# Designed miniproteins, single chains, part 43

Each design is a single chain, and the fold is of that chain. pLDDT is the mean over its residues in the fold that is shown.

## One batch from the design tools (miniprotein)

Design m1471
Fold by ESMFold2-Fast:
Structure m1471 (fold): chain A 98 residues (1-98)
Amino acid sequence: SSSQFQRDIDLGVAQLELAVSRTVLAELFEKQGKKDEAKFVRTADPEELAKFIIKKYKKTSPEAAKLAEKALKYLKEGNETEAYRYLSKALDKVVEKL
């Protein structure tokens, strides 16, 4: 159906947006000599990545932490599309602080 097709497209777009946000943040960490953090951001499961952002940036980027908390909630609900969208936004907010 057109509704299912749109949901599949939305998930694919969210996955690509997350991949781009991961790459941008990882490249900034690599430029700072933070090779382990860059590798983690490139390869971590979305749940682990969201938890990392909450733990590491709660004080320095409360907005990024809040977006990551929303991503984690959507992951627990099985809503991968919204989870990836919010996680991508969280990574973008971390980039703004670097």
Scores: mean pLDDT 89

Design m1472
Fold by ESMFold2-Fast:
Structure m1472 (fold): chain A 90 residues (1-90)
Amino acid sequence: MFNSDQQTLIDNIRNGRIPADQIIPVVALFIYVYAQRNNQPIDVVQQQFIDALNFSSDQQQQLQDAIASIQQTPQSAIDAAYRAIQRQYL
């Protein structure tokens, strides 16, 4: 079962509220922050979004690359970006 924030993000993507070119970056950032805050494995959360959104192989690779980039990003920048996503899409 998705939590309320996961479900809200999925619904906003399905309803076309997030521009297509922003979907992967937004989902990657949400996965990273959500996994850390809820003590869940990143790969489990990632697979839940891949399945829910029917991501293609190319989109799955883009998602992996985006998550890897976030892991190299300072926590302060991650937190600022996540707050922006919460205000706009959650």
Scores: mean pLDDT 81

Design m1473
Fold by ESMFold2-Fast:
Structure m1473 (fold): chain A 75 residues (1-75)
Amino acid sequence: SELLEVAEKFGDEEIVKLAKEIEELINTLPPTTQLVAEHDISRKLEELLKLEDKEEAKKKAKEYLEEVLEKLKKV
């Protein structure tokens, strides 16, 4: 999974756990929606990986993934 591969690049187990929970929820969606959601989330995480402050990058990634997870649970 592109999402899990990008999440692992942060070197943070909590980020990987959040990404796995998101992946499980995405897998319940229609195939076209799965591809779009996975790509959009992965791309956002790649942008956060470019931040100079790696601790800020991890914090923002966790906040972003928690917001995504909350939104997916409401669908």
Scores: mean pLDDT 82

Design m1474
Fold by ESMFold2-Fast:
Structure m1474 (fold): chain A 99 residues (1-99)
Amino acid sequence: MREEARRHFEEAVDAAAAGDYPTAAQHLIRGADLAESPEEFAEVAREAAELNRQKGIPDLAKSLEGLAEAFRRGWKEGAIATVAAALNLVGLQVEADLA
């Protein structure tokens, strides 16, 4: 399951880099649901955050780091909803900056 969760986080990173934040949010939710333990999810989320930093998406990297910590504390559902909302807000902000 870790490999499946990782693939979804990688797809979320690629979708976010392409500006497709709704798709990125869906992949983050799916990846979280496939995690077998809070520890496994936290590790995969931290690795995804590092990939986001390398791709130059710092806001998503910070959100994934926050998600990893919240999941470790057992706040999986709230953390996922918060990250999804943050990604949607970033997408709207990018559109506003271009207008």
Scores: mean pLDDT 62

Design m1475
Fold by ESMFold2-Fast:
Structure m1475 (fold): chain A 85 residues (1-85)
Amino acid sequence: MSKKELLEKAIEKLEKFMLEAVERKDWETASIFQAALTVLELALEDKATFSPEQEKALLELAETIVESDDIELIVEKAKELLSLL
């Protein structure tokens, strides 16, 4: 899978979970996913300068989000994305 495909799939998945959290009025989880989406979108559009270490960590987190169906794990990985900036 290309870097672009991985980021696009992670964005699509987090956008879905963010909308589901909004429907539940779970504003804390929704805000975490919204912020993580911003980080992934900046990486996809090459609008932010990431170090090689930050980019590697970001891609590993995106891969875990794409491959997992565990909502709790996805929330934890989204929080870790926020910590990269």
Scores: mean pLDDT 82

Design m1476
Fold by ESMFold2-Fast:
Structure m1476 (fold): chain A 70 residues (1-70)
Amino acid sequence: SSDQQLQQRKDSDRRLTQYRIRGLNNGNDENQVFSIVQSNRSLINQYIDNGDFTLADQVVDQTGRQLDRL
């Protein structure tokens, strides 16, 4: 439903923002952090629009792990 999609989008955006800030605070390259977050955000939004919330959450988790491995 649209209400679930809105909530999932807000939760995903909050987590991605936290991961981005952490990645930058760890001294990682700004363009590299931006590129990873932006690419994964596009995929996350596609899954949310399709109602695939479990897959969206999986990509959010993967984004955090990718940034931690920089």
Scores: mean pLDDT 88

Design m1477
Fold by ESMFold2-Fast:
Structure m1477 (fold): chain A 75 residues (1-75)
Amino acid sequence: MEKVKEALEESFESLPEEVKEKLISLTLELLKQGQSVEDAIDEAIASLGVRDPELMEKLGKAKEEALKKIEEEQK
């Protein structure tokens, strides 16, 4: 969990602080419930109800960065 949290914090650093805090908290809660990292991030993003296209693009990039960092930690 700690390395996953660190990867999420680094990957979401470019997001607005409120969005980053909610996204990390939701993702970690979903991971504790047994969801995969990708599914947890997707569900957390969906739950934010974001409609801004620019923020959605940033969220997509942040997800890709987080998945890459977490995958590298598992090798």
Scores: mean pLDDT 78

Design m1478
Fold by ESMFold2-Fast:
Structure m1478 (fold): chain A 67 residues (1-67)
Amino acid sequence: MMESLVAQVLELLQSSAKPLTAKDVAELLGISEEQALQALEQLEKEGRVVREPVAGVPRLFQYRLVS
């Protein structure tokens, strides 16, 4: 279920010392990048995470917890 993936992604971000890309999340959780991106977009829409561009890498985004 989408909400179960959202909870797993949130927990992963909470345990990570750095922002994560959708690919990082997908690889760490064993899910597709599409599923990781959907969960990250849901958390962003809920105001729980912020999407940031990765410096020096065009069209790549990373996600971190809102402080």
Scores: mean pLDDT 78

Design m1479
Fold by ESMFold2-Fast:
Structure m1479 (fold): chain A 60 residues (1-60)
Amino acid sequence: SKEDLQKQISQLELQIQSDEAELASLQESDSIENVVAAALTKAAIEHYQHQLEELKQKLA
């Protein structure tokens, strides 16, 4: 249903915001571990953003 899709969209948006905050924190350090973690977090954000776009397309 559209209501279920809107709920999933809201949950993904919150997840993306949380991951973006974590990414910002990781970028405060240039350690190898934080650079790797930042790269993985960026990939996760991009994946969730793609999923979000697909859900929004279905909602339209």
Scores: mean pLDDT 85

Design m1480
Fold by ESMFold2-Fast:
Structure m1480 (fold): chain A 79 residues (1-79)
Amino acid sequence: MGSGLADIYREALRRAMEISGEGAKVMGTGLRNIGKYDKSVAPYVAEFLREAAEELREVDRETAEHLLRQAEEAEKYYS
């Protein structure tokens, strides 16, 4: 089943967060767009984006806020 693809997306987001806040924002927007076109992946994308937002909340609030907005938008794709 598609769990392997979800793992790749989670890893991509983690790597982007290690590079820069701007990289994390770009990757987060990209993952949300993937969830829009492939709704089977949307729940995993929303979860990864919420996890990332929580981790960054006290170290980079602007990036955390952006990732949370992407997660909320992705959640609309499967609800």
Scores: mean pLDDT 80

Design m1481
Fold by ESMFold2-Fast:
Structure m1481 (fold): chain A 100 residues (1-100)
Amino acid sequence: SAAARAGEAALRRALLEILGEIEAYKKANPSVSDEHVKELVERLSEIVLEGVARLRAGEPPAAVLRAFAERVTALIEEMLPDHPELRARIRAILERTVAE
């Protein structure tokens, strides 16, 4: 459906924006572990793939995008507790992604 395609586009856009913020932060903060960044990106990618699968299964896009935002919020609180600036930038992307 057009709604599912719009939902997939929103997830893809959010992923690219979040990856860009992570890359920029890592370049500015080289002490951040490469292994930690790799794990964060892998877990983020899993959340995006689960969202895409839910959209393709016909779930409402608004519910899928909200669940995506909640899961990514929990992930960054777990993995980035000492990085409040990066967490704030990612939260801003999630807020835009859920907004109509």
Scores: mean pLDDT 88

Design m1482
Fold by ESMFold2-Fast:
Structure m1482 (fold): chain A 86 residues (1-86)
Amino acid sequence: MSDKELAEEIAKNLERILEHGRALAEKLKSLGLTDLADRVLEIVEEMLKRVKEYIERGDYSGAVRAAEEGDREIVEIGEEAAALVA
């Protein structure tokens, strides 16, 4: 895969993760789980910062790992929240 193709895949994955994170944060706020909502937004912001820094230095593998780590953390909070409202 070319660096350009990898960068395009990273961008698409970021859009998906951002949409999921924002939707989750909005849902958590509607449930009164404001601390978890704020944590999701913090993870999104830190993930975006790390991905940008890796891309700017040409470390596309680092950018992929940063995006995957952020996605995992968002999923974990979603699972925790689901358990609290079950």
Scores: mean pLDDT 82

Design m1483
Fold by ESMFold2-Fast:
Structure m1483 (fold): chain A 119 residues (1-119)
Amino acid sequence: MILYIANKNGNLVKVYLDEDTPLSVVSEKVAPYLNVPVVDDDRPAVLASYPSELVVAIVTENPEALNEQLSKIQHLHAGRVFSKDTPEEKVKEEIIDLLRSLLDSKVEKLNLVAEIDLR
């Protein structure tokens, strides 16, 4: 899977992970780039609730199955789930739209600050 995490300033972290990769592992690796607190949570990162200052998008081979799991979990922000066949440019465009609509951000582009492989 791929997890995209963006902040209000348009800083983007791209994380390659498995569906069971813990949020504690992801938060530790992402915290230096997005200035978010490290959380001690063994819940899968793809099913986790993220701080309201962040926009999250997930690229997966089975978006319908992940959306069914997410429908059973309360989120503070609606993450977006995309098929693996979705162009990265399309994913980035929707992240920008969410940053502008939800966080009143003036970003026109994303700055990739880190790529992290946890597979």
Scores: mean pLDDT 77

Design m1484
Fold by ESMFold2-Fast:
Structure m1484 (fold): chain A 68 residues (1-68)
Amino acid sequence: MPSLEELEERVKEVENLMLRVVFEHYRETGVTPTTLEEVLEVVRRRLSPEEVAEIEKVLKLYQEHLKK
């Protein structure tokens, strides 16, 4: 399990990457993804498999932290 500091850095990188992909999708299609599922679909189509794996890993860790 990553340290809290490592997780925070990875979350920031993932957020920046997701925002960039959402803006790029909007610029090309005029459509803004509104649900997490729509965002993940766009991410899978526009990012490398390594970046997608990192995003899914960080989201899973965050979801497990929120699930109480």
Scores: mean pLDDT 73

Design m1485
Fold by ESMFold2-Fast:
Structure m1485 (fold): chain A 64 residues (1-64)
Amino acid sequence: SHMEKLYEEALKIARESIERGKSVSEALMEAANYLLSQGLSNDEVSRLVARVKRDLQEELERRR
């Protein structure tokens, strides 16, 4: 779906931000800014960013 593709791109942006040495907070901000640029409402962005945060933190915990 379109929403799933936006989620996957947001997660990719967050992962790449972490790989550049940015904090989780900064990575989530970049993901949120991307989603807002795609025309999502604040509520839709909040839901997708919460999902990105959960999945990103799980990935970081499993690697450390």
Scores: mean pLDDT 87

Design m1486
Fold by ESMFold2-Fast:
Structure m1486 (fold): chain A 94 residues (1-94)
Amino acid sequence: MDSEDRAVGELEVGGHRLTVEVDVRVRDGVATVTVRVYDEAGELLGEATATAPAADALAFAEALHAAVREALRQAAARLGVPAEAADAAVRLPG
């Protein structure tokens, strides 16, 4: 049985306003996290996928963070912005 959740957020990287879309799909006890980053015009700048056991909250959080970071790094490269700007944009809720 499949479960799917979607979240959309906005971040600023190197002076560019980006939309981050996170899709989480759970199938056969495995959570698949797909992160896509779009510019203001809706152009895809970065995409990353990571997997974790659905029952392991820590592994899931690490997979989510890794996918977000990788997608933002791809977006920074497409925009000609240093990777450090993408790293600075990645924040977890306090």
Scores: mean pLDDT 76

Design m1487
Fold by ESMFold2-Fast:
Structure m1487 (fold): chain A 79 residues (1-79)
Amino acid sequence: MTPEQREELEKEVEDAMLRMFVAVSRIWIRNTENPSPDELRAQIASLRKALARARENGSDEDVIAELDALIAELEARLA
């Protein structure tokens, strides 16, 4: 495997993990009709950490946009 192919594979794995995290977070939001403020804050904190890592690692803009959208949705529910 070339160094370029290895870097591409590592990026694909990271993106897949982030997409899984987004999917799991959406399932949680859908199944939790009225979460407590503390649960919302904890979920927002986890999403913000994922967003920061995605930006640092140069993840796909689509994944970054989905993380931003989920954070905004949960913050709106908290307000």
Scores: mean pLDDT 78

Design m1488
Fold by ESMFold2-Fast:
Structure m1488 (fold): chain A 76 residues (1-76)
Amino acid sequence: MKPSVEEVEEGARLAEDAAAYLRKNQGKATPSEQIAALALALTVLVMIDLSDAPEEVKERGRRAAQELIDAANAAG
């Protein structure tokens, strides 16, 4: 099982949306929301590693995952 390019792109988009949500809710995010955000970031990174997606798509995903990790850490 290998993630498609479209699945990696959707994962990146979800991570971007989640990071934006956490940045707008700094200090109000629940521990469960922070854990879910970190799980999503890890999922995106695993999908990138297993995927044959173009480097541009992988770079977007890595950036999105990192921004999500940063946002989750800042939200606590």
Scores: mean pLDDT 83

Design m1489
Fold by ESMFold2-Fast:
Structure m1489 (fold): chain A 66 residues (1-66)
Amino acid sequence: AARGRALWEAYFAGTHAGVAPADLASAVSDEEIRAFLSNPKAFSSSAPPFSLDDRSIDALIAYLRS
């Protein structure tokens, strides 16, 4: 969970202040999270210019589900 927490804080904590990661994850499937983090630009032109590798995505999903 530590790696997933670090990824959440690096990329999302400032954007979702006041929203618990677990509560957000319960509303979204692992497949949707994986698809977004693999290619954010496919979902929004204003999305961050990054893509996460499978290992980082797995760590983030594990953190969100814990």
Scores: mean pLDDT 59

Design m1490
Fold by ESMFold2-Fast:
Structure m1490 (fold): chain A 80 residues (1-80)
Amino acid sequence: SGMEGAIALFRFTADSVEVIVLVEQGKVDEALKVIDRMAEEFPELKEIFEKIRQASLDGNLEEVLKLMKEAYKKLKEILE
């Protein structure tokens, strides 16, 4: 059980870093594809990923970072 949770948190972390880098580079369409993949992998976080999607469209990197931290915390609570 702990190993599956660790792998899920690793995948989330890798994808969240990719989104942050893509938004920072202005590659919004590519960032949205990663966000959509994350929403499919973590359907319990769908509402927060919809907010991350909107923040990414707005180019609001500060909000993307804040929402990714909130998503990570919620995912940890689900997996622990």
Scores: mean pLDDT 87

Design m1491
Fold by ESMFold2-Fast:
Structure m1491 (fold): chain A 100 residues (1-100)
Amino acid sequence: SIEEEALEEILKLIEEAIEKSKDEEVKKILEETLKKIKEIYNDPSLSDEEKLKKSFEIVEETAKKLIEKHPDNEEVLKLASELYKKVVEIINDTELKKRE
C-alpha cells in the first residue's frame, strides 16, 4: 500500500539519523523510536493508516524529547527539526497520492 511505502521511508529516515548521530544519548533515543515504529509496523491489529498515524505521533514525541534534552545543541536541534519535517512531507505526499 501507499501507507506501507511511507512507513518504510520513515523507518529508513530514522536508521539514517541513527548512523549520522555521534551522541550516544541521541542514538539511544532514536533506536528506541525505531523499535517502537517497527512494533507498530508488525502489529496485525492496526490498519496501514493507523500504523502511519501512530508512527507520526512517535516521531513527534521523539523530536520533542531530543529538543528538551539538548536545547543548546545546534546539531541535535537541526537533526530533530529535519527528521520531523521529512516525516511531515512523507505523510502529506501519502495523503496527496491517495486522492489521485
Scores: mean pLDDT 83

Design m1492
Fold by ESMFold2-Fast:
Structure m1492 (fold): chain A 60 residues (1-60)
Amino acid sequence: SMDLQRQLAILQAQLLAYQTEADYARKNPSVPQSVLDKAQQQIDDLEKQIAEIQKQIQSL
């Protein structure tokens, strides 16, 4: 459906933004590992949400 496609696009844009921020943080030696771990968890959660929506689209 168009609503699922729109939701997918929004989540993919958010994922790209979070990945960009995490990549920048990984290059900064002053950033604690706990902050990097939390950023990775947020990325993993978004990837899971995207996979669920993609599965719903595939079932249509």
Scores: mean pLDDT 85

Design m1493
Fold by ESMFold2-Fast:
Structure m1493 (fold): chain A 55 residues (1-55)
Amino acid sequence: DAAALAAVVEAAVARARATGKVSTEELRQMLADAGLPDSALPAVVRAVAAELARA
């Protein structure tokens, strides 16, 4: 689900900006909470890193 994946990325980026970091374990929990499979983890990690690189 592209919308659920985008929501996880948005929440993870917001958390990283607010707290200074987001861990892979936190991303895995966010995926589980959104009903997304662990196989989505690499895509979320890349998307979060790309968004954090944007000012």
Scores: mean pLDDT 79

Design m1494
Fold by ESMFold2-Fast:
Structure m1494 (fold): chain A 61 residues (1-61)
Amino acid sequence: SVEEELKKKIIEIIKNSKSFEELKKNLARLVDEAVTKHGIPVEKALDIIVEAAKEYQKELE
């Protein structure tokens, strides 16, 4: 699904970002892509980011 693909991309962005500033910029671009290309509302895209971050945090434990 589009949501699962976005979640995977978010986790990869988190893993591969060299700084918090880069992370924020990459996540902002992903949200814009989700809205513009996939028609996902901003609020839903942000929810997916939170879910992906929680899954990544669980992996670090």
Scores: mean pLDDT 80

Design m1495
Fold by ESMFold2-Fast:
Structure m1495 (fold): chain A 104 residues (1-104)
Amino acid sequence: SESVRAAVISVLLAGDDFLLRAAKAAVARGDLARAKQLLRDGIADEENLIELLEGVNPEVVALLREGRALYRQALATTDPAQMLALLDRGSGLNDRIIGLVSKA
């Protein structure tokens, strides 16, 4: 059902936004271990979204793959300022994705 798929996508997008905001807050507190755990959960959510939207919305899939690459870069860094900058770019991509799916 398209309605069921739309509901699942909405829940996953809200979850990804929540995890990203929580990860940024953890970085601001100096809790990099918590930030990295939240980012691993965010990568899993983005992989699920890519599977659901693959072949359906190539524009959104491209943005999700870019966001996943940013999260993987954030996991590889030990610099909190670099991690925060990568997560801010991820927030911008997530806002664009939400805008695109809300208009569809």
Scores: mean pLDDT 83

Design m1496
Fold by ESMFold2-Fast:
Structure m1496 (fold): chain A 82 residues (1-82)
Amino acid sequence: SLVEKAGAAAKYLIDIGLEDKIDDLIKKYFSDKEEQEFVREVLKNSEYNEEELKKIPIPELIKIIEEALKAAKEDPKKYLLG
């Protein structure tokens, strides 16, 4: 799913040192601090395959995350709460 792909991409980018970039994206789509913390927790608890993700350019991974955050903002129950 889009959420699973975005979670994997975000966790990978956080682990390679781009946590601030992910945090900026979350703040761009979610103005409420409680919602920001919830989204951050969901993304940080994601699993990923490093061998698959390292082959994808960082801008494309960011795009996947941004599209998922945008979708989650429009329908949080479908994309964030299961």
Scores: mean pLDDT 77

Design m1497
Fold by ESMFold2-Fast:
Structure m1497 (fold): chain A 82 residues (1-82)
Amino acid sequence: ATLEEVVKLLQEAGYEARIEDGKVVVHLNGREYVLPDATKEQKFYFSHTLQIPVSKELAEELGLTSLEEVFDTVYNVLKKYL
C-alpha cells in the first residue's frame, strides 16, 4: 500500500493525518506521531496487508486498548475498498 492510501484510511477513520518527509504523521491529543514507529519495543499492525507498526503508547492515545480493536478499526475502514 502507498503512504497516500494509509493517510486516506486514517482520515476516513476520523484521524488527522498527513504525509511529511516520506512518512505518515498523525495528529492526536495535541501531539504528532510518526508511522511506522520503529523506536518502540511493542508494535501493533493496523493490518497484515498495510504492515503499519503502531506503538503501544500510540494505540492507547488512539483509544485502542487491544490489537483486536486496532485490527477491527482498520478492517471497517478497508471494507469500503473491498
Scores: mean pLDDT 55

Design m1498
Fold by ESMFold2-Fast:
Structure m1498 (fold): chain A 93 residues (1-93)
Amino acid sequence: SEREREAALELLAKYLHINLEDLKAFFDSHPEVTRKQWLEFADSQNLSLGEKFLLDILFRHLDRDGDGTVTWEELVEAIREAFPEEFERLLAR
């Protein structure tokens, strides 16, 4: 649902120290995100080398079927599994 997508992006932005509006605009423009697009987005966010490495690891974890793309369904499910209590609190707003 749209609320689940918004909750997933809010948690992702919080833990990666990325601007929520930039992250939302990126995923709204890329319903299936490639690793190249994800890394180019990370480069635009002025992240440290360690933070960029963490984002690459996260992409590989989110790409559950190994097809080289991340969908909204994969993102929402991974965030729900990683942060179940915070995710449910955001949905209860």
Scores: mean pLDDT 77

Design m1499
Fold by ESMFold2-Fast:
Structure m1499 (fold): chain A 100 residues (1-100)
Amino acid sequence: SMIDEILEKIKEINPDLTDEQLEMIREVLEGKTAEELSKRYPVELIVQLFEKLIEELKKINAPDSLLARVYENLAQAYEILGDTEKAEEYRKKAKELDPS
């Protein structure tokens, strides 16, 4: 699948990513929300990983729809942390890439 191809490219560029981090990346790309992930993982780790994921997706020319999904979930994660300003910034970025 496209997601499996993207994960292999990310892993190739980032050999230090743990199996847990790769699973979190798979789950968000497959449509799991930051709210759902926050039930199993610390929100601070979700934020750190997803900020890194945005940069990696840009390097491999991933579709804008996937970038938008990660930005939406990063905004949601910042809302959970109480950082409303950063949540608004990332939500705006998501809408600019995929206005649907």
Scores: mean pLDDT 85

Design m1500
Fold by ESMFold2-Fast:
Structure m1500 (fold): chain A 73 residues (1-73)
Amino acid sequence: SLEEQLMRELEELERKLQEAIDAGDWEKALEILREMKELFERAAAQSTDPEFQALLEEAIAHVDGLIEALEKA
């Protein structure tokens, strides 16, 4: 399913994000967060499930907050 595909891709990106943060590679962390946002936006565009779309909108907002925080760090 779309949700299962999204979750697999997200797990890989989360792993890479943690590695970048642990290494102090903030530029790489920002790149990965932007990839996560694009992933959520693609999933939202493909979804017809309002509940799943709402979760994706929340996820996008959270990632935007993280991007803004890292850009100011």
Scores: mean pLDDT 83

Design m1501
Fold by ESMFold2-Fast:
Structure m1501 (fold): chain A 79 residues (1-79)
Amino acid sequence: LEKGKELLEKGKKYYEQKDYEKAGEYFIKAAEEFKDVDPILASKAYNLASEAYLRAGDIEKAREAFEKSLAIQKELLKK
């Protein structure tokens, strides 16, 4: 949990500095740390990565992150 939160904070710091590509990378890493312990936080981190990649102009990475977020949300709705 703490490692995921640390990665999320690093992503937010890069986002504030407008280094959106780095922000997206760290948000993905945070989501990977959360996915086994807190799927809701993982989904939120993937959404943040998607937003960061859109701002970076990386449409394909943004789409991939968004789809990962949706997949988690669908599984949560089934359970």
Scores: mean pLDDT 83

Design m1502
Fold by ESMFold2-Fast:
Structure m1502 (fold): chain A 65 residues (1-65)
Amino acid sequence: SEEERKKKAIEEAKEKAVKLIHDALGKDAKVTLEIVDDEKVVAVGEKGDKKLTLVIPLKLIPSYR
């Protein structure tokens, strides 16, 4: 159950990061996702000369708690 909660929180964090980057840069933005220390998702969005880095701590995802 704890392992399932972590996996679900990671999936929710990834979806949120992709949505935020697409909302900011557009659907054509390249998104790179990395899980760091099982504590946060780091997302990098790139579109032409535009670059956006988002850090989403898993502690901020309600399903993680």
Scores: mean pLDDT 79

Design m1503
Fold by ESMFold2-Fast:
Structure m1503 (fold): chain A 92 residues (1-92)
Amino acid sequence: MKELEERARERTEELIKKLNLELSEKARRALILVALRALLLEEAKRNGPTEERLALYKELAKEFEELFKELDEEEKEKLYKLVAELEKELKK
């Protein structure tokens, strides 16, 4: 868990630096949650789904939804663009 969170944070921070973007802490956390969920899904594909992994995935999805509601329209638009780029980085 901690290792996946660290990977998610590292990949997210690398992307932000590469694109020279200025994001609020809420937007950064939301992006990290997207990366974490993607990594958890990959882990489930490799090692099989478990009740614990599914519960964690749902919990992260709920946290993302609550954070996303607090973002303004500009932050939401930036986040959508960043999600697409982050998904590309996570595949490679």
Scores: mean pLDDT 76

Design m1504
Fold by ESMFold2-Fast:
Structure m1504 (fold): chain A 72 residues (1-72)
Amino acid sequence: MEKGLETAREIIEKSKDEAVIQLAEGVLKLLEEGNVEGAIALAEGGLEVGKDVGDKKTAEAAEKILKALKEG
């Protein structure tokens, strides 16, 4: 959980892409509420949408968040 929170915050600080920021903010909010399952589902949805529309930045951000959430 803490690694997922830290990763989401870092993406918000470093990204200039509105879609990436919105995804990371949504994940951060769910994690702060203790909804880890919802955070994973949102990140998986972001990865799927990013791949579908060819938004590599959103897809990469979603993969990074998912990896951090799975590592604890």
Scores: mean pLDDT 80

Design m1505
Fold by ESMFold2-Fast:
Structure m1505 (fold): chain A 80 residues (1-80)
Amino acid sequence: MEAVEEIRKAAEQSPDPELQRAFRELAEVVKKAIELGGGDSFARTALGAVRRALEDPSAIPELRELAKRMKEVIEAQKKM
């Protein structure tokens, strides 16, 4: 759960409310992936996106798209 904690901490440290929402949504998705036993690859990808968005807030749409794609993969995994 280290990756989820790091993403949540980034959300709390961000002054941008939209970036905070995007980080919290991503943290929830990564947490669900870990609960399904496959969180390591999602965690690494998510942390990379978080670091990028912290340096460039214009990357918020990319961060949101990543969270959406991860949710789709998790939902597909649960149905299989």
Scores: mean pLDDT 74

